# Ledger of designs, part 95: designed miniproteins, single chains, continued (5)

Each design is a single chain, and the fold is of that chain. pLDDT is the mean over its residues in the fold that is shown.

## One batch from the design tools (miniprotein)

Design m19503
Fold by ESMFold2-Fast:
Structure m19503 (fold): chain A 79 residues (1-79)
Amino acid sequence: SEALELLEKALEAAKAGDFETALELVRKAAEIAREQGDVASARFLEHAAREVEEAAKAGDLETVVRTIEGARQLVASLR
């Protein structure tokens, strides 16, 4: 899944402290899911992007990483 590949790259960026790139990649994953008609993944990823943005503004690396990992796990489990 292209969305899963983008979320993997987002997780690597987040672990490196590049929260801006991590957020952009989560947003791109949401766009790809929406274009593919995966409405459930798209809505979840749009929500996850908002959570990542707020955690990144607070400098909360652990929350950014956990949110992106949770998004990867959920998207991987969806049909």
Scores: mean pLDDT 84

Design m19504
Fold by ESMFold2-Fast:
Structure m19504 (fold): chain A 62 residues (1-62)
Amino acid sequence: LTPAQQELIAYAQEKIAAHPEARDAINRVLVRATKALLDGADPETVLRQAKEEMDRAVAEAQ
């Protein structure tokens, strides 16, 4: 795994542990972001956007 993939997975796991109600939404963001990284997207941009989307998923699930 690349450092960006490791950071993305760690962030998702922490958010799911704290907010299990958002698990499915967070997993969808994780899958999409991982695909973008594999397709050669900029890691910094992908990480920033994915973290924002995961945070939004948590807020919306409450």
Scores: mean pLDDT 83

Design m19505
Fold by ESMFold2-Fast:
Structure m19505 (fold): chain A 93 residues (1-93)
Amino acid sequence: MVAEVQAKALKEEGLEEIAELYEKLVEAVLNKDEETAKKLLEELRKLLEKLNEEEKEKLKRAGAKATEELQKWAKENPEELEKLEEELRKLLA
């Protein structure tokens, strides 16, 4: 749900490759596939570093849209959000 909202916002701004990697990253985290998640996180980081100013503005706009949708979703699904954050923390440890 959360990943779908964020990916949709990214695709609407034309950042489809970033959206696809983000969706795969969230799926790997939820499946506890640490090796795949770490690899996808590194690929996502490399793509973000290569963005020009126009693409960075698109990312910022997508982030704002995703945040509004996420706040709405989080009010309805607080337990799922906490679970996702916990899995991300374990992956980064």
Scores: mean pLDDT 68

Design m19506
Fold by ESMFold2-Fast:
Structure m19506 (fold): chain A 98 residues (1-98)
Amino acid sequence: SPATLEALYARVREILDEFVEKVKNASDEEIEKLGAEAKERVRALAAEYGLSPALTAALLDIFDSFLTRLKEGVPIEEAREHALAQLDALVAHELARA
């Protein structure tokens, strides 16, 4: 339902925002561990909401793309804007299908 998707979106956004804040003060090794922890939270959320494998993979890809941008030297705030744009596009697509 739209209400369920909105609740899911809010929870994924919260995971992303918490991850970004932790990354700002983290070493490269800590960033990798924090990324794995954030992705595990997304997997748990996907299981809770009964998400399709395709939607779960798309959500995980947002976090993988963020980490890749950081490794390429993209500033944290710019990488965050890209991740949020990907999340917004995914949510808009899923809302249009509902």
Scores: mean pLDDT 83

Design m19507
Fold by ESMFold2-Fast:
Structure m19507 (fold): chain A 60 residues (1-60)
Amino acid sequence: MKELEELREKALKAAEEKDLETAEELILEIGDLLLEQGVPSQKVAEEVAKLRQEAYEAAK
């Protein structure tokens, strides 16, 4: 869970710096980690979509 929190922080920081490419890569890595932990694919897709929306808003 700590590793997941660190990835979220890095993704949002990258988005705040207008580095949406790095933010997207980190968000996808979060999705992969959630799948490995047994989170249902639909829940992972919802979380990834939410993080992408937050990154997009942070980049404005």
Scores: mean pLDDT 80

Design m19508
Fold by ESMFold2-Fast:
Structure m19508 (fold): chain A 91 residues (1-91)
Amino acid sequence: GAEKAREAAERAREAAAEAEGAEKEVLELVAEAYRAAAEGDLERARELLEEAARLAAEAYGREEGLSEEEVERIRREAVERLLRELERLAA
């Protein structure tokens, strides 16, 4: 439950401190999402994870020269993975 989410938030924050650019922004959003989950705000956690997935997909799409359709597919896959992890941490 809350303790697992707090631990995950701390790990994401530590990773963000060592990251740069888009990766740093994504990890900061993930850390905020896990903190929100630890406080019981699952709606806010989902919103932050959806934004993190969008930024990650857009950054990857720019590096690889992907189409908007491919970026949207990657975003959806990232959202599904992040929401599954959130459910695991909330249990």
Scores: mean pLDDT 86

Design m19509
Fold by ESMFold2-Fast:
Structure m19509 (fold): chain A 80 residues (1-80)
Amino acid sequence: SIEEHLDRRYAELREELLRYAKEKGLTPEQVAYILDVLDRIHRLLRRYAREHGLTREQVDAMLEGVRKHLLSIIDDLAAK
């Protein structure tokens, strides 16, 4: 299903972002913040994908946008 595809891609993204945040030296509180934002986005995208009949390509594009945005936030936090 589209939700199963989203859940798998989300798990991969979560692991990547967690690793990157730790490598950039973010504090445990900053790491928790990034993961909370990602979890909120995951819940919203899961509902949106179901309600609007999103394709796998659309889900992948939306998650790539999320990835780029959160990587930017991690870089900004690390630059403090």
Scores: mean pLDDT 86

Design m19510
Fold by ESMFold2-Fast:
Structure m19510 (fold): chain A 94 residues (1-94)
Amino acid sequence: SPVVERALQRNQELIARIQEEIANTDDERRRRLLQYALYGYQNNDEDVLYLSLIALLALDSLERGGSVTQEEVDALFAETEAAYAEFQRRQALA
């Protein structure tokens, strides 16, 4: 399907852009969240994917002086890391 081919091409372009953003990010926390988002996406881990995306949105809000607090960003980051560790633990047992 031309629609599927176009979606796959856009997906590859988006992955490449995210990988470039990871390589060029000076913020270690943002870099790790981007890595978790790609990992969750590539490994079909919805928990890691959704938590990392929410944490990235929260971090962006904090950086812009929005309503999200540092404490909320730290909590979301910790939840993302816990989900990633649990996924890795389950994969090691399989």
Scores: mean pLDDT 80

Design m19511
Fold by ESMFold2-Fast:
Structure m19511 (fold): chain A 61 residues (1-61)
Amino acid sequence: MEELLEEVKDDPGLRRLIEQARAAKAAGNEESAKTIFQGAADYARLKGREELAEKIRELAE
């Protein structure tokens, strides 16, 4: 998680999505966290960051 936040610190939208997913997971909302991580992965892919998108998608599982 911390490693991902460091990789996305140049993209506040991506960083916010990852932090939101972490908060959902901490609250016990695993399905919400999974959905947010999937959305973040799609957003990263649209930005041309395919390696980051794959890494985020693996967290959704």
Scores: mean pLDDT 76

Design m19512
Fold by ESMFold2-Fast:
Structure m19512 (fold): chain A 61 residues (1-61)
Amino acid sequence: SLMDQIKESVEAMLKQAKKYKEQGDYEKAEQLLDKAIETAEQNLPKEEAEKVKKEAEKIKK
């Protein structure tokens, strides 16, 4: 479904952001985390968007 594709895309953004952070590219990591949160908030149910936000916060820390 479209929702499953969006979830997969958001998960890919979170994984890529973590890789950028591990490489020391904090700017690219932050941009991807912000994009993942925005995409989830606009396209996913509130509960799913909240999970994405929490995961992004963990990566950003």
Scores: mean pLDDT 84

Design m19513
Fold by ESMFold2-Fast:
Structure m19513 (fold): chain A 74 residues (1-74)
Amino acid sequence: AKEGSLADLKPLIALQLAKMSLNSYQGNVREYLAQFISSLPPSLREAFQQVLDASANAEEFFAQAEVLAKAHEA
């Protein structure tokens, strides 16, 4: 079964898992983050994509994305 998608997780937990996976990822960081965003619920995908497009690096992306995720969960 494949029912354990990132879309089934709370956004903050999904972001923490993405950070952990990125630490061992050997490819292009922006491609990894774009694939991660495509796995999120539709309500978050557009906002997170805008954050990625505005971010200079992964650290900046995660800092801003965590703020959006917390607001969405509140």
Scores: mean pLDDT 72

Design m19514
Fold by ESMFold2-Fast:
Parts: sequence; structure tokens; C-alpha cells
Structure m19514 (fold): chain A 99 residues (1-99)
Amino acid sequence: DELMEELLEELSKYESLRNLPSKDDPYYSSIGNPISVNTIREKFEAGEISPSEALSLLGIMITQKLHIYPKDSEEYKIALEAAKLLQEFEEKLRELEEK
């Protein structure tokens, strides 16, 4: 899916989303199954998950970051921008499924 690849590439521009944070980061210590954009991309490219499952995992990752990081942090601001991008791409995917 070219649209899914575009979303993953756009989100990968943010270092804090692209890679798992350091082991000392609250995200890593608070989440039992920590995921990153790279982890989701690898699963998607391997055919292990569908585009819809990849979107779900991205949404879970973003929601977790919004709950864990302080609202005045850079990580929280990045997660908010990522949430907007995810919503826009979910709308585009729904439109393509209807056509």
C-alpha cells in the first residue's frame, strides 16, 4: 500500500517516533510491549500485518505517548502532530476503500 508507506515515511521524520526511546525513558518502562514506527514498518513490509492493523498499532503508540509524556514536552508535541497525520491518513484510506 503506497499510502501506508507514505504515512510511515512521514512519521519516520520524527526521531522519537522512528526508534524506540532509551531504556530509561518513561515510555519504555511504562509499556509492556513498546513499539516504534520502525517496528510497525518491519511487520508491515514482512506481510505480518495489514494496513488497518498497522494504523491501529500507530494509534496505540501515539495514544500511549500522549498519556506518558508531560504536556509541555517535545515528545508530547510530536505525538500530537503524529495523531493529526494519522487521522488524515485514516480518512484517505477510508475514502479509497469506498471507491
Scores: mean pLDDT 74

Design m19515
Fold by ESMFold2-Fast:
Structure m19515 (fold): chain A 74 residues (1-74)
Amino acid sequence: SVEALVAQLKDADERVRLAAASALGRLGDPAAIAPLVELLSDADPTVRLAAQLALHEIARTSPAARAALAEWRA
């Protein structure tokens, strides 16, 4: 579920956070946008990249994800 994957974005293991971000991007659920934006500030650079890629995947079908990416890059 989206709720379980969103919870995993706060996991202590960076591999779990990476996998959850990738899965949320594939699901495309806009409920993931705000948690993924927070993940853009993650300590691990690979997790930050996964969050950016996930937001770009969601942005294909969600104006809210496109807006979030534009604000982050501003």
Scores: mean pLDDT 83

Design m19516
Fold by ESMFold2-Fast:
Structure m19516 (fold): chain A 96 residues (1-96)
Amino acid sequence: GVEEAAEYAREAARAVGAGEGRNAAIGAAAVGVAGAGAAAIGWLGLPPEEGIAGARAAAEAAEAAARDAEGAGEENAERAAEYAREAGEAAAEAAR
């Protein structure tokens, strides 16, 4: 759920490392956004409409970041892409 999304976002940020190329940085940022979105829905009790819209935006951002990170071709970027996908899935799950 939302706790796992936040955990994956933190792990992806560590795997990418600060300053590790443009695509890796984009991946880490999007994972952070996705994790925060999921957490907000689960923990803050956002209204359904706002929560669903936020989770959708976070999931889309995470998916876009995952694609960009995969294109980087770096091992850290690939890990970030995997965690971004997990965060996006958790955000979508939280929106249900």
Scores: mean pLDDT 54

Design m19517
Fold by ESMFold2-Fast:
Structure m19517 (fold): chain A 81 residues (1-81)
Amino acid sequence: GIELAEENIKRAEELLKKAEELGDEELAKKAREILEELRKLLEELKKETDVLKQIGLTLRVIGLGIDLDRLEEELRKKEEE
C-alpha cells in the first residue's frame, strides 16, 4: 500500500517533468492532479489502522497507477507528433 503509493508518486513526478519539458500544459496539469491525489492517499495510508480501509486506499492507489499508465501513453504520442 504505502510502498506502491511512494513508487507511483515518483512516476507522477517523472511524468510531470516530462510534460513540462514538452511544453504540454494539459498533460502537465493531469500529472499534477494525479500527484496531488497520490500524496493525499499516502498520508491517509500512513494514518489508517483499519485493514479493510487500508485495502480500499490501496485500490485507489492502484487506480491512479492505471491513470499514470494512460498519461505515459499520451506523452509518448505527443513526442511522436
Scores: mean pLDDT 84

Design m19518
Fold by ESMFold2-Fast:
Structure m19518 (fold): chain A 81 residues (1-81)
Amino acid sequence: MALERAEELRREGEELFEKGMEAYEEGRYEEAARLFDEAVRKYREAAELAEEVDPELARELVLKLTAAAINRVAAEFELSL
């Protein structure tokens, strides 16, 4: 079911986001950027699947995607210095 798949992808995205935060705190910005990018992809797919079935979950996933995208840009900025 699409909702079950969306929930699985949300969990995968959360795990990737947590790993990205750890990498960022350790100064591993290239790894952090990659992990945040992967989290963005998981949350985006989850939001697309949830959109018609659970609009509230879809909105939550868009917020999580946005947070991951901001953190990815922050990690990429550190690499550009």
Scores: mean pLDDT 87

Design m19519
Fold by ESMFold2-Fast:
Structure m19519 (fold): chain A 69 residues (1-69)
Amino acid sequence: ASEEQMKELAERLAALPEVESVEVEGNTVTVRLRGDPAPAEDAVLAFAIEHDVEVRAELEGDTLTVTLS
């Protein structure tokens, strides 16, 4: 994924009320959740389909880690 796509995904996730914070490192977005992970997971899947990018998402407690290719 491009740097521009990473920033767009991070901004989209940061706009969700269930998201506490978002950090971007290379092709990885780390999302800190304050509630239901479903809106963030759905946003990631929608972004992957819209931009034709491969995504891997892992939920660990309140942290969602998303890697784009």
Scores: mean pLDDT 83

Design m19521
Fold by ESMFold2-Fast:
Structure m19521 (fold): chain A 91 residues (1-91)
Amino acid sequence: MEELKKKLEELLEKLRELMARLEEALKNNAPKEEIEKLVKELERLREELKALVKEFVSEKPTSKEDAKLLTVAGIELAAGDFMIRLAKKYL
């Protein structure tokens, strides 16, 4: 459980970093190849995060802290999906 939480927090931080980098690339009209690379990395990280969230839920978390972490993960996954869809319209 604690190891799963730590991995989930680490993946969330990486997801936020990639989303910020993609936002910066889009705002600065970065080359199509750079945007495509960031989108692929973000898609991969989202799949890893979804798998980890599923694993975490299977452990039947019961604390308020666990519920908050799952809520944050859900919000960040939704934000990542939106960013990917938006970026693909520029490719």
Scores: mean pLDDT 84

Design m19522
Fold by ESMFold2-Fast:
Structure m19522 (fold): chain A 59 residues (1-59)
Amino acid sequence: GAKSAEEAKKAAEAGLKAARALGAPQETIDHLEQALKAAEAGDVEAANKHLAEAGRHFG
């Protein structure tokens, strides 16, 4: 998981770019968008939860 809001934001942005390029399920994209939103608000815990859930929906 990310250790800062900046790290979480970069992870969410990279994840969104990859998910959209690969045609990932909408559930994965929704969690990545929520992770980005949480990171922009400085909520590292919420951002990490959404990043983890996005990873589960990639499978």
Scores: mean pLDDT 80

Design m19523
Fold by ESMFold2-Fast:
Structure m19523 (fold): chain A 94 residues (1-94)
Amino acid sequence: SVDEYQLKVAKLLASAFKRFMEEKGVDKVTLEEFLAYMEEHLSPEDVKLVRPFVERAFKEYADEEGYLTKEQFLKFLEDNFSEEAVKEAKKILE
């Protein structure tokens, strides 16, 4: 279902975003840094699945220097995903 698909994508994105922030000790990330991180830590299939959403998040929500914060990432999820998918992503992100 669309809901199951959105749930899978939102959870993958939230998990990768949280791990990047924690492992790097940062509060914002660029598209290039985040894509490189995902390519190193996710399966090629999961990278292909989430890449369009990552590219859209940075295109529409990143600041003038190309950085995406947790707040901007959450806004992207809230604007683009189901209420249930957003709820599960928020649990992962704290």
Scores: mean pLDDT 88

Design m19524
Fold by ESMFold2-Fast:
Structure m19524 (fold): chain A 96 residues (1-96)
Amino acid sequence: SPYEKMKEIAREVIEIVREIIEEHRDDPAVQALRPTIEELIRLIEEAVRRKDVEALLGAMAALVGLVRELAERIPSLEPAARKLEELLRELEKIAA
């Protein structure tokens, strides 16, 4: 179903972001954004539980935007930021 595909995308995004946080845990920029990122992950998980597509899209867009901000400060994150942006675009197409 379209909803199962959206759940798979959300899970993949969360896995990528958690990997970024763990790999760069000692980076001050990551440390500063970690509480906001963890809260956005919780909002994504809650939106999936409630089948709230609008809330899911909003939280996903915010999370992907924060990783883009991190990639401007940590250039090695550029491939991950691009992949997250592609996953967000796929999610938006399914939700349309």
Scores: mean pLDDT 89

Design m19525
Fold by ESMFold2-Fast:
Structure m19525 (fold): chain A 89 residues (1-89)
Amino acid sequence: MVEELLEELRPEVRELIEKLLKDGVSEEKAFEAAVRYALGLFLSQMTLKLMSEEDLSAEEALKRAEELAEEARPEIEKLVQELLEEALK
């Protein structure tokens, strides 16, 4: 579930990183912006998935999604770092 969702986010996060670097944003700021963006996308999509698949209320799904997002933060940061390194080639 988490791994599949992270792969779904990859194209959108890549496009943001490439745009930020092309516009002259520093690597550090591009990384921070992309991590925040990816976390927001993960939270949104996970909340909707939990509501659909586990019949959770919106409030319960959001709380669970926030917990999963914090747990997934290292993997999200790793994804962003990989995409940043690719964009800098």
Scores: mean pLDDT 83

Design m19526
Fold by ESMFold2-Fast:
Parts: C-alpha cells; sequence; structure tokens
Structure m19526 (fold): chain A 64 residues (1-64)
C-alpha cells in the first residue's frame, strides 16, 4: 500500500514538473490536485506539501 503510494507520488511529481516546463498550466493544476491528495494520504502536512509544490515550480522555472 505505502510503496504503491510512494511510486504514484514520485510519478505525479515528475509529471507536474514536466507540465510546468511545457507551460501547460491547465495540466499542471490538474496534476497538482492529485499530487496534493496522494501526499496527504502519505501523511504529509498541508504546509509540507505546499513547500514541496513551490519547490517543484521553482526548480522547473530555473531549468528554463
Amino acid sequence: HMEELEKRYEQLKKKFEEAILNGDYEKATELSREFFRVALELGKSAREITQEYLDIIKKAKEKK
């Protein structure tokens, strides 16, 4: 169960970063909602999830 959620979480992070890199903000918003949900299921706090979310956006923009 937890291993499956961790794999899903990592895949969602990569897809979310890719959507930001491609400028597909509609797709990024959709993926961010699923990412947030899975992270909560993994026991992460809302603040922790928000920090990770912002870090992904920052890293994606810096790669451009």
Scores: mean pLDDT 79

Design m19528
Fold by ESMFold2-Fast:
Structure m19528 (fold): chain A 65 residues (1-65)
Amino acid sequence: ASEEEALDLLKKALKELKEQGSIDPDLLEKVINLLKELFGLDEATAKDLVKDIDKLENLLALMES
């Protein structure tokens, strides 16, 4: 997947987590798969990252710079 696609999905996941306290399962799976593809993370590490609003915000800030 492209970095632009990953950025869009991460923004959607962060918005859902902030507004709903949870991420849609289909979106969550896509985000986890993109993190594994782009950063070489294992599934457990990717799942840990997507639970943390601060970590997601920091990642988005880095990708937007």
Scores: mean pLDDT 78

Design m19529
Fold by ESMFold2-Fast:
Structure m19529 (fold): chain A 92 residues (1-92)
Amino acid sequence: SSAEALALLQRALELAQEALRLAMEALRMSETLEDILRAIGLVLRAIGEILDAERGIELARQGKLSVAEAQALLRRAQELLEEARRLVAELA
């Protein structure tokens, strides 16, 4: 349903925003060029996932995005958040 897709996309957006916050924290904690580049990579991916989730919400409102597509966006945001959490933990 449209409501189900919207709920999944809103959750994907929230997780992508959290991933961005953690990626920026990892960037602040980075002391080597390798770690700086890893953190920048996560920042760019998080921005991309935020934009995809926002576009997804607009498409879902128009009935142009499936629940399956919304689930795929949620999975990508979850994976990115886990990667960002791991990098922060590694740098702490």
Scores: mean pLDDT 92

Design m19531
Fold by ESMFold2-Fast:
Structure m19531 (fold): chain A 56 residues (1-56)
Amino acid sequence: MEELFKKGEEYFAQGKYEEAIEAYEKALRIAKENNDEEKGERIQRNLVRAIILKAQ
């Protein structure tokens, strides 16, 4: 999960929003499976941000 979140942040910083979305979606799935609500909320916020920026 942390490695996927980190990769998402790296892609996001590079403006690679599609790749960031994919990494965040994988990280979010793992966080939900582990019942990690705090990390899930953090990942979801970044996922939504990446989706919005990709659409721009």
Scores: mean pLDDT 83

Design m19532
Fold by ESMFold2-Fast:
Order: structure tokens, then C-alpha cells, then sequence
Structure m19532 (fold): chain A 55 residues (1-55)
């Protein structure tokens, strides 16, 4: 159902945000470039997971 898909998408977005926060905590000396690379990687992974949910 659409409602279940929306809930799963929300969970994926929330997990992605938490993963970035955790990565930042584990890498407190990361450069701005490294942060941007990690954000891009997580965004691409998030988008792929959302696409799977949407079929």
C-alpha cells in the first residue's frame, strides 16, 4: 500500500541521517571534502533504497 511505502521511505531517510551523524562522531577530524563525499555516498544509497521500495 502507499501508506506502507511512505512509512518505509521515512525510515530509510531517518536511518540515512543517523548514519551520517554516527560517521561524523566516529570521524571528528574529517575534512569538509570527506564530509561531502560521505554525504554524497549516503544520498546515493538512500535514493537506491527508496527506488527499490517504489519498485
Amino acid sequence: SEEEKERKIFQVRFETMRELIKWREENPDASQEEILEQEQKLTEERNARIKEIEE
Scores: mean pLDDT 84

Design m19533
Fold by ESMFold2-Fast:
Structure m19533 (fold): chain A 70 residues (1-70)
Amino acid sequence: SEALEHVEKALEAVYRGDREAAIEHLEKALEVAPEELHEQLREALRAVEKGDFATAMGLLNEVRKKLEEM
């Protein structure tokens, strides 16, 4: 899944503290992810924008799980 690849890359960026890379991959994930995941991905994007990487990581892990179950 293209959405899963972008979510995983966003998670890696968040883990490194790379805000710019995390935003880029989150925006790409939003372009290709199912609409039902868009709100949670936007929440993760907002958390990254605020520098709240712990919250972003939790949200992205939940989105990753949902994409793996699809």
Scores: mean pLDDT 87

Design m19534
Fold by ESMFold2-Fast:
Structure m19534 (fold): chain A 66 residues (1-66)
Amino acid sequence: MEVAEQMLKDAEEAKKLLPTLSPEELRLAAEQARQMAKKAESLGWTELAKKLRELAEAAEEEERRK
């Protein structure tokens, strides 16, 4: 449970960094977040999976803004 809590904090911090990333970095971040979300779902970490999907969506939206 504590590992998932730390990963949630890391995901929130990552969202704050999205505007500083290049379009290519944003695309990579979105792909990685989607893969991590699928793994979190397989482990039953539904809250973390949801936050990782939100991170991926935020990265994709930031790329479109560029």
Scores: mean pLDDT 78

Design m19535
Fold by ESMFold2-Fast:
Structure m19535 (fold): chain A 57 residues (1-57)
Amino acid sequence: MSKVASFANPRPAGVDLSDEQLALREELIKLAKEMLEAGEKPENVGLRIQELIDKAR
């Protein structure tokens, strides 16, 4: 049995998501994956995701 005091959480973000936040997050993940699979660079994907977040606000 291994015991470590400095154990990091697998989910460091301890936040509850609302229905609308869950829907937005799912859509952003789908778009990011599609862009990466299409050969888009991560920086371009990041910019696109940021635009969608700005629109959702």
Scores: mean pLDDT 67

Design m19536
Fold by ESMFold2-Fast:
Structure m19536 (fold): chain A 57 residues (1-57)
Amino acid sequence: SRLEKLGEAARRAIELARQGKTVDEIVEEMKKRGYTDEEIEAGKLAAELVRLRQRLE
């Protein structure tokens, strides 16, 4: 389903963020992997949340 694909995209972005990749690097990696614009936006938001939490901890 669309929701399952968005969730998978977000999980991929979280993993890349945990590897130390920037939000811009994650967006480019997702584009190369053939993710849709909607899935890339979900991934971007998830990665930004991970970085925010890292700054608050």
Scores: mean pLDDT 82

Design m19537
Fold by ESMFold2-Fast:
Structure m19537 (fold): chain A 74 residues (1-74)
Amino acid sequence: MQLATVTAVFESEEAARAAAARAREVPGVLDVLVTPDGDRWRVSALVEAEAADAVVAALREVPGVLEVSVAPDA
């Protein structure tokens, strides 16, 4: 099974937690973490590679999203 990590940065903890909840609803999501990142909040989702695009779309729909990136799991 090929895996990917989708990472998004948010302005507030509330936005990051809402994003994490949305990501968890996507089939193929294995784990979701919310961590502080300086004055911002980071959401990291470990996903099946086929689910990465759907997770990116879900995270981009959350107000307060600043950045979304995808990295393949090596």
Scores: mean pLDDT 82

Design m19538
Fold by ESMFold2-Fast:
Structure m19538 (fold): chain A 64 residues (1-64)
Amino acid sequence: SEEDKKKIEELEREIEELRRLIAELEERLAAETDPRRRARLLAAIAVYKGGIFYLERVKERLEK
């Protein structure tokens, strides 16, 4: 449906934004030497990766 197409496009934009945020966090992680700050960055990256996994599954349901 047209509504599903719009939702898919919105999900694709959200996934792209999360990938951009992950790239920024990975760049920060590469420069970070403090173990506690590294752990926080790794946790944030893991959360965003989980978000992408969830959104990709929602997208798959709308495409079927």
Scores: mean pLDDT 89

Design m19539
Fold by ESMFold2-Fast:
Parts: structure tokens; C-alpha cells; sequence
Structure m19539 (fold): chain A 78 residues (1-78)
């Protein structure tokens, strides 16, 4: 699911990528990367509130990741 979601994301198929990242999260809800990628996919779709929530979950799981903190700040400004 996670790898398939990444391929869909690279292809610009952001809604389908988000669905695969949600599938990865259902399999492992502690996967910070899956939450982060879901946030990026939502941001690409203009769904900034959902993106912010996904980034907050990713940061909760990986609090030292500077990229996630920056992504969350950018999502909250929109």
C-alpha cells in the first residue's frame, strides 16, 4: 500500500495516492511516513485542513522531523 501510494503520488494521482496511504495507516497506524505522505497528498489536493491533521499525527509519531514541522506550518497558513 505505501509503495503503491508513492507511485501514484509521483504520477500526480493524488486522490488515489491518499487512499493508498490511508490503507497503509490502517495496516500500521504508527507509521509516521504514511501519515506524512497522506498530509502531502491532501496538500496537493488543496485539502489543507486534512493535510494539517495528517502532519500533526506524523509529528506526534516522529517529533524531531523538521520537514514535518515546516509542512504543518505551511498547511496552517492556507
Amino acid sequence: ALDEGKRLFIEGRYEEAAAKFEEAIRADPTNAEAWALLGVAYRKLGRYEEAARAYEKAIELDPDNETLHRNLEEAKKL
Scores: mean pLDDT 79

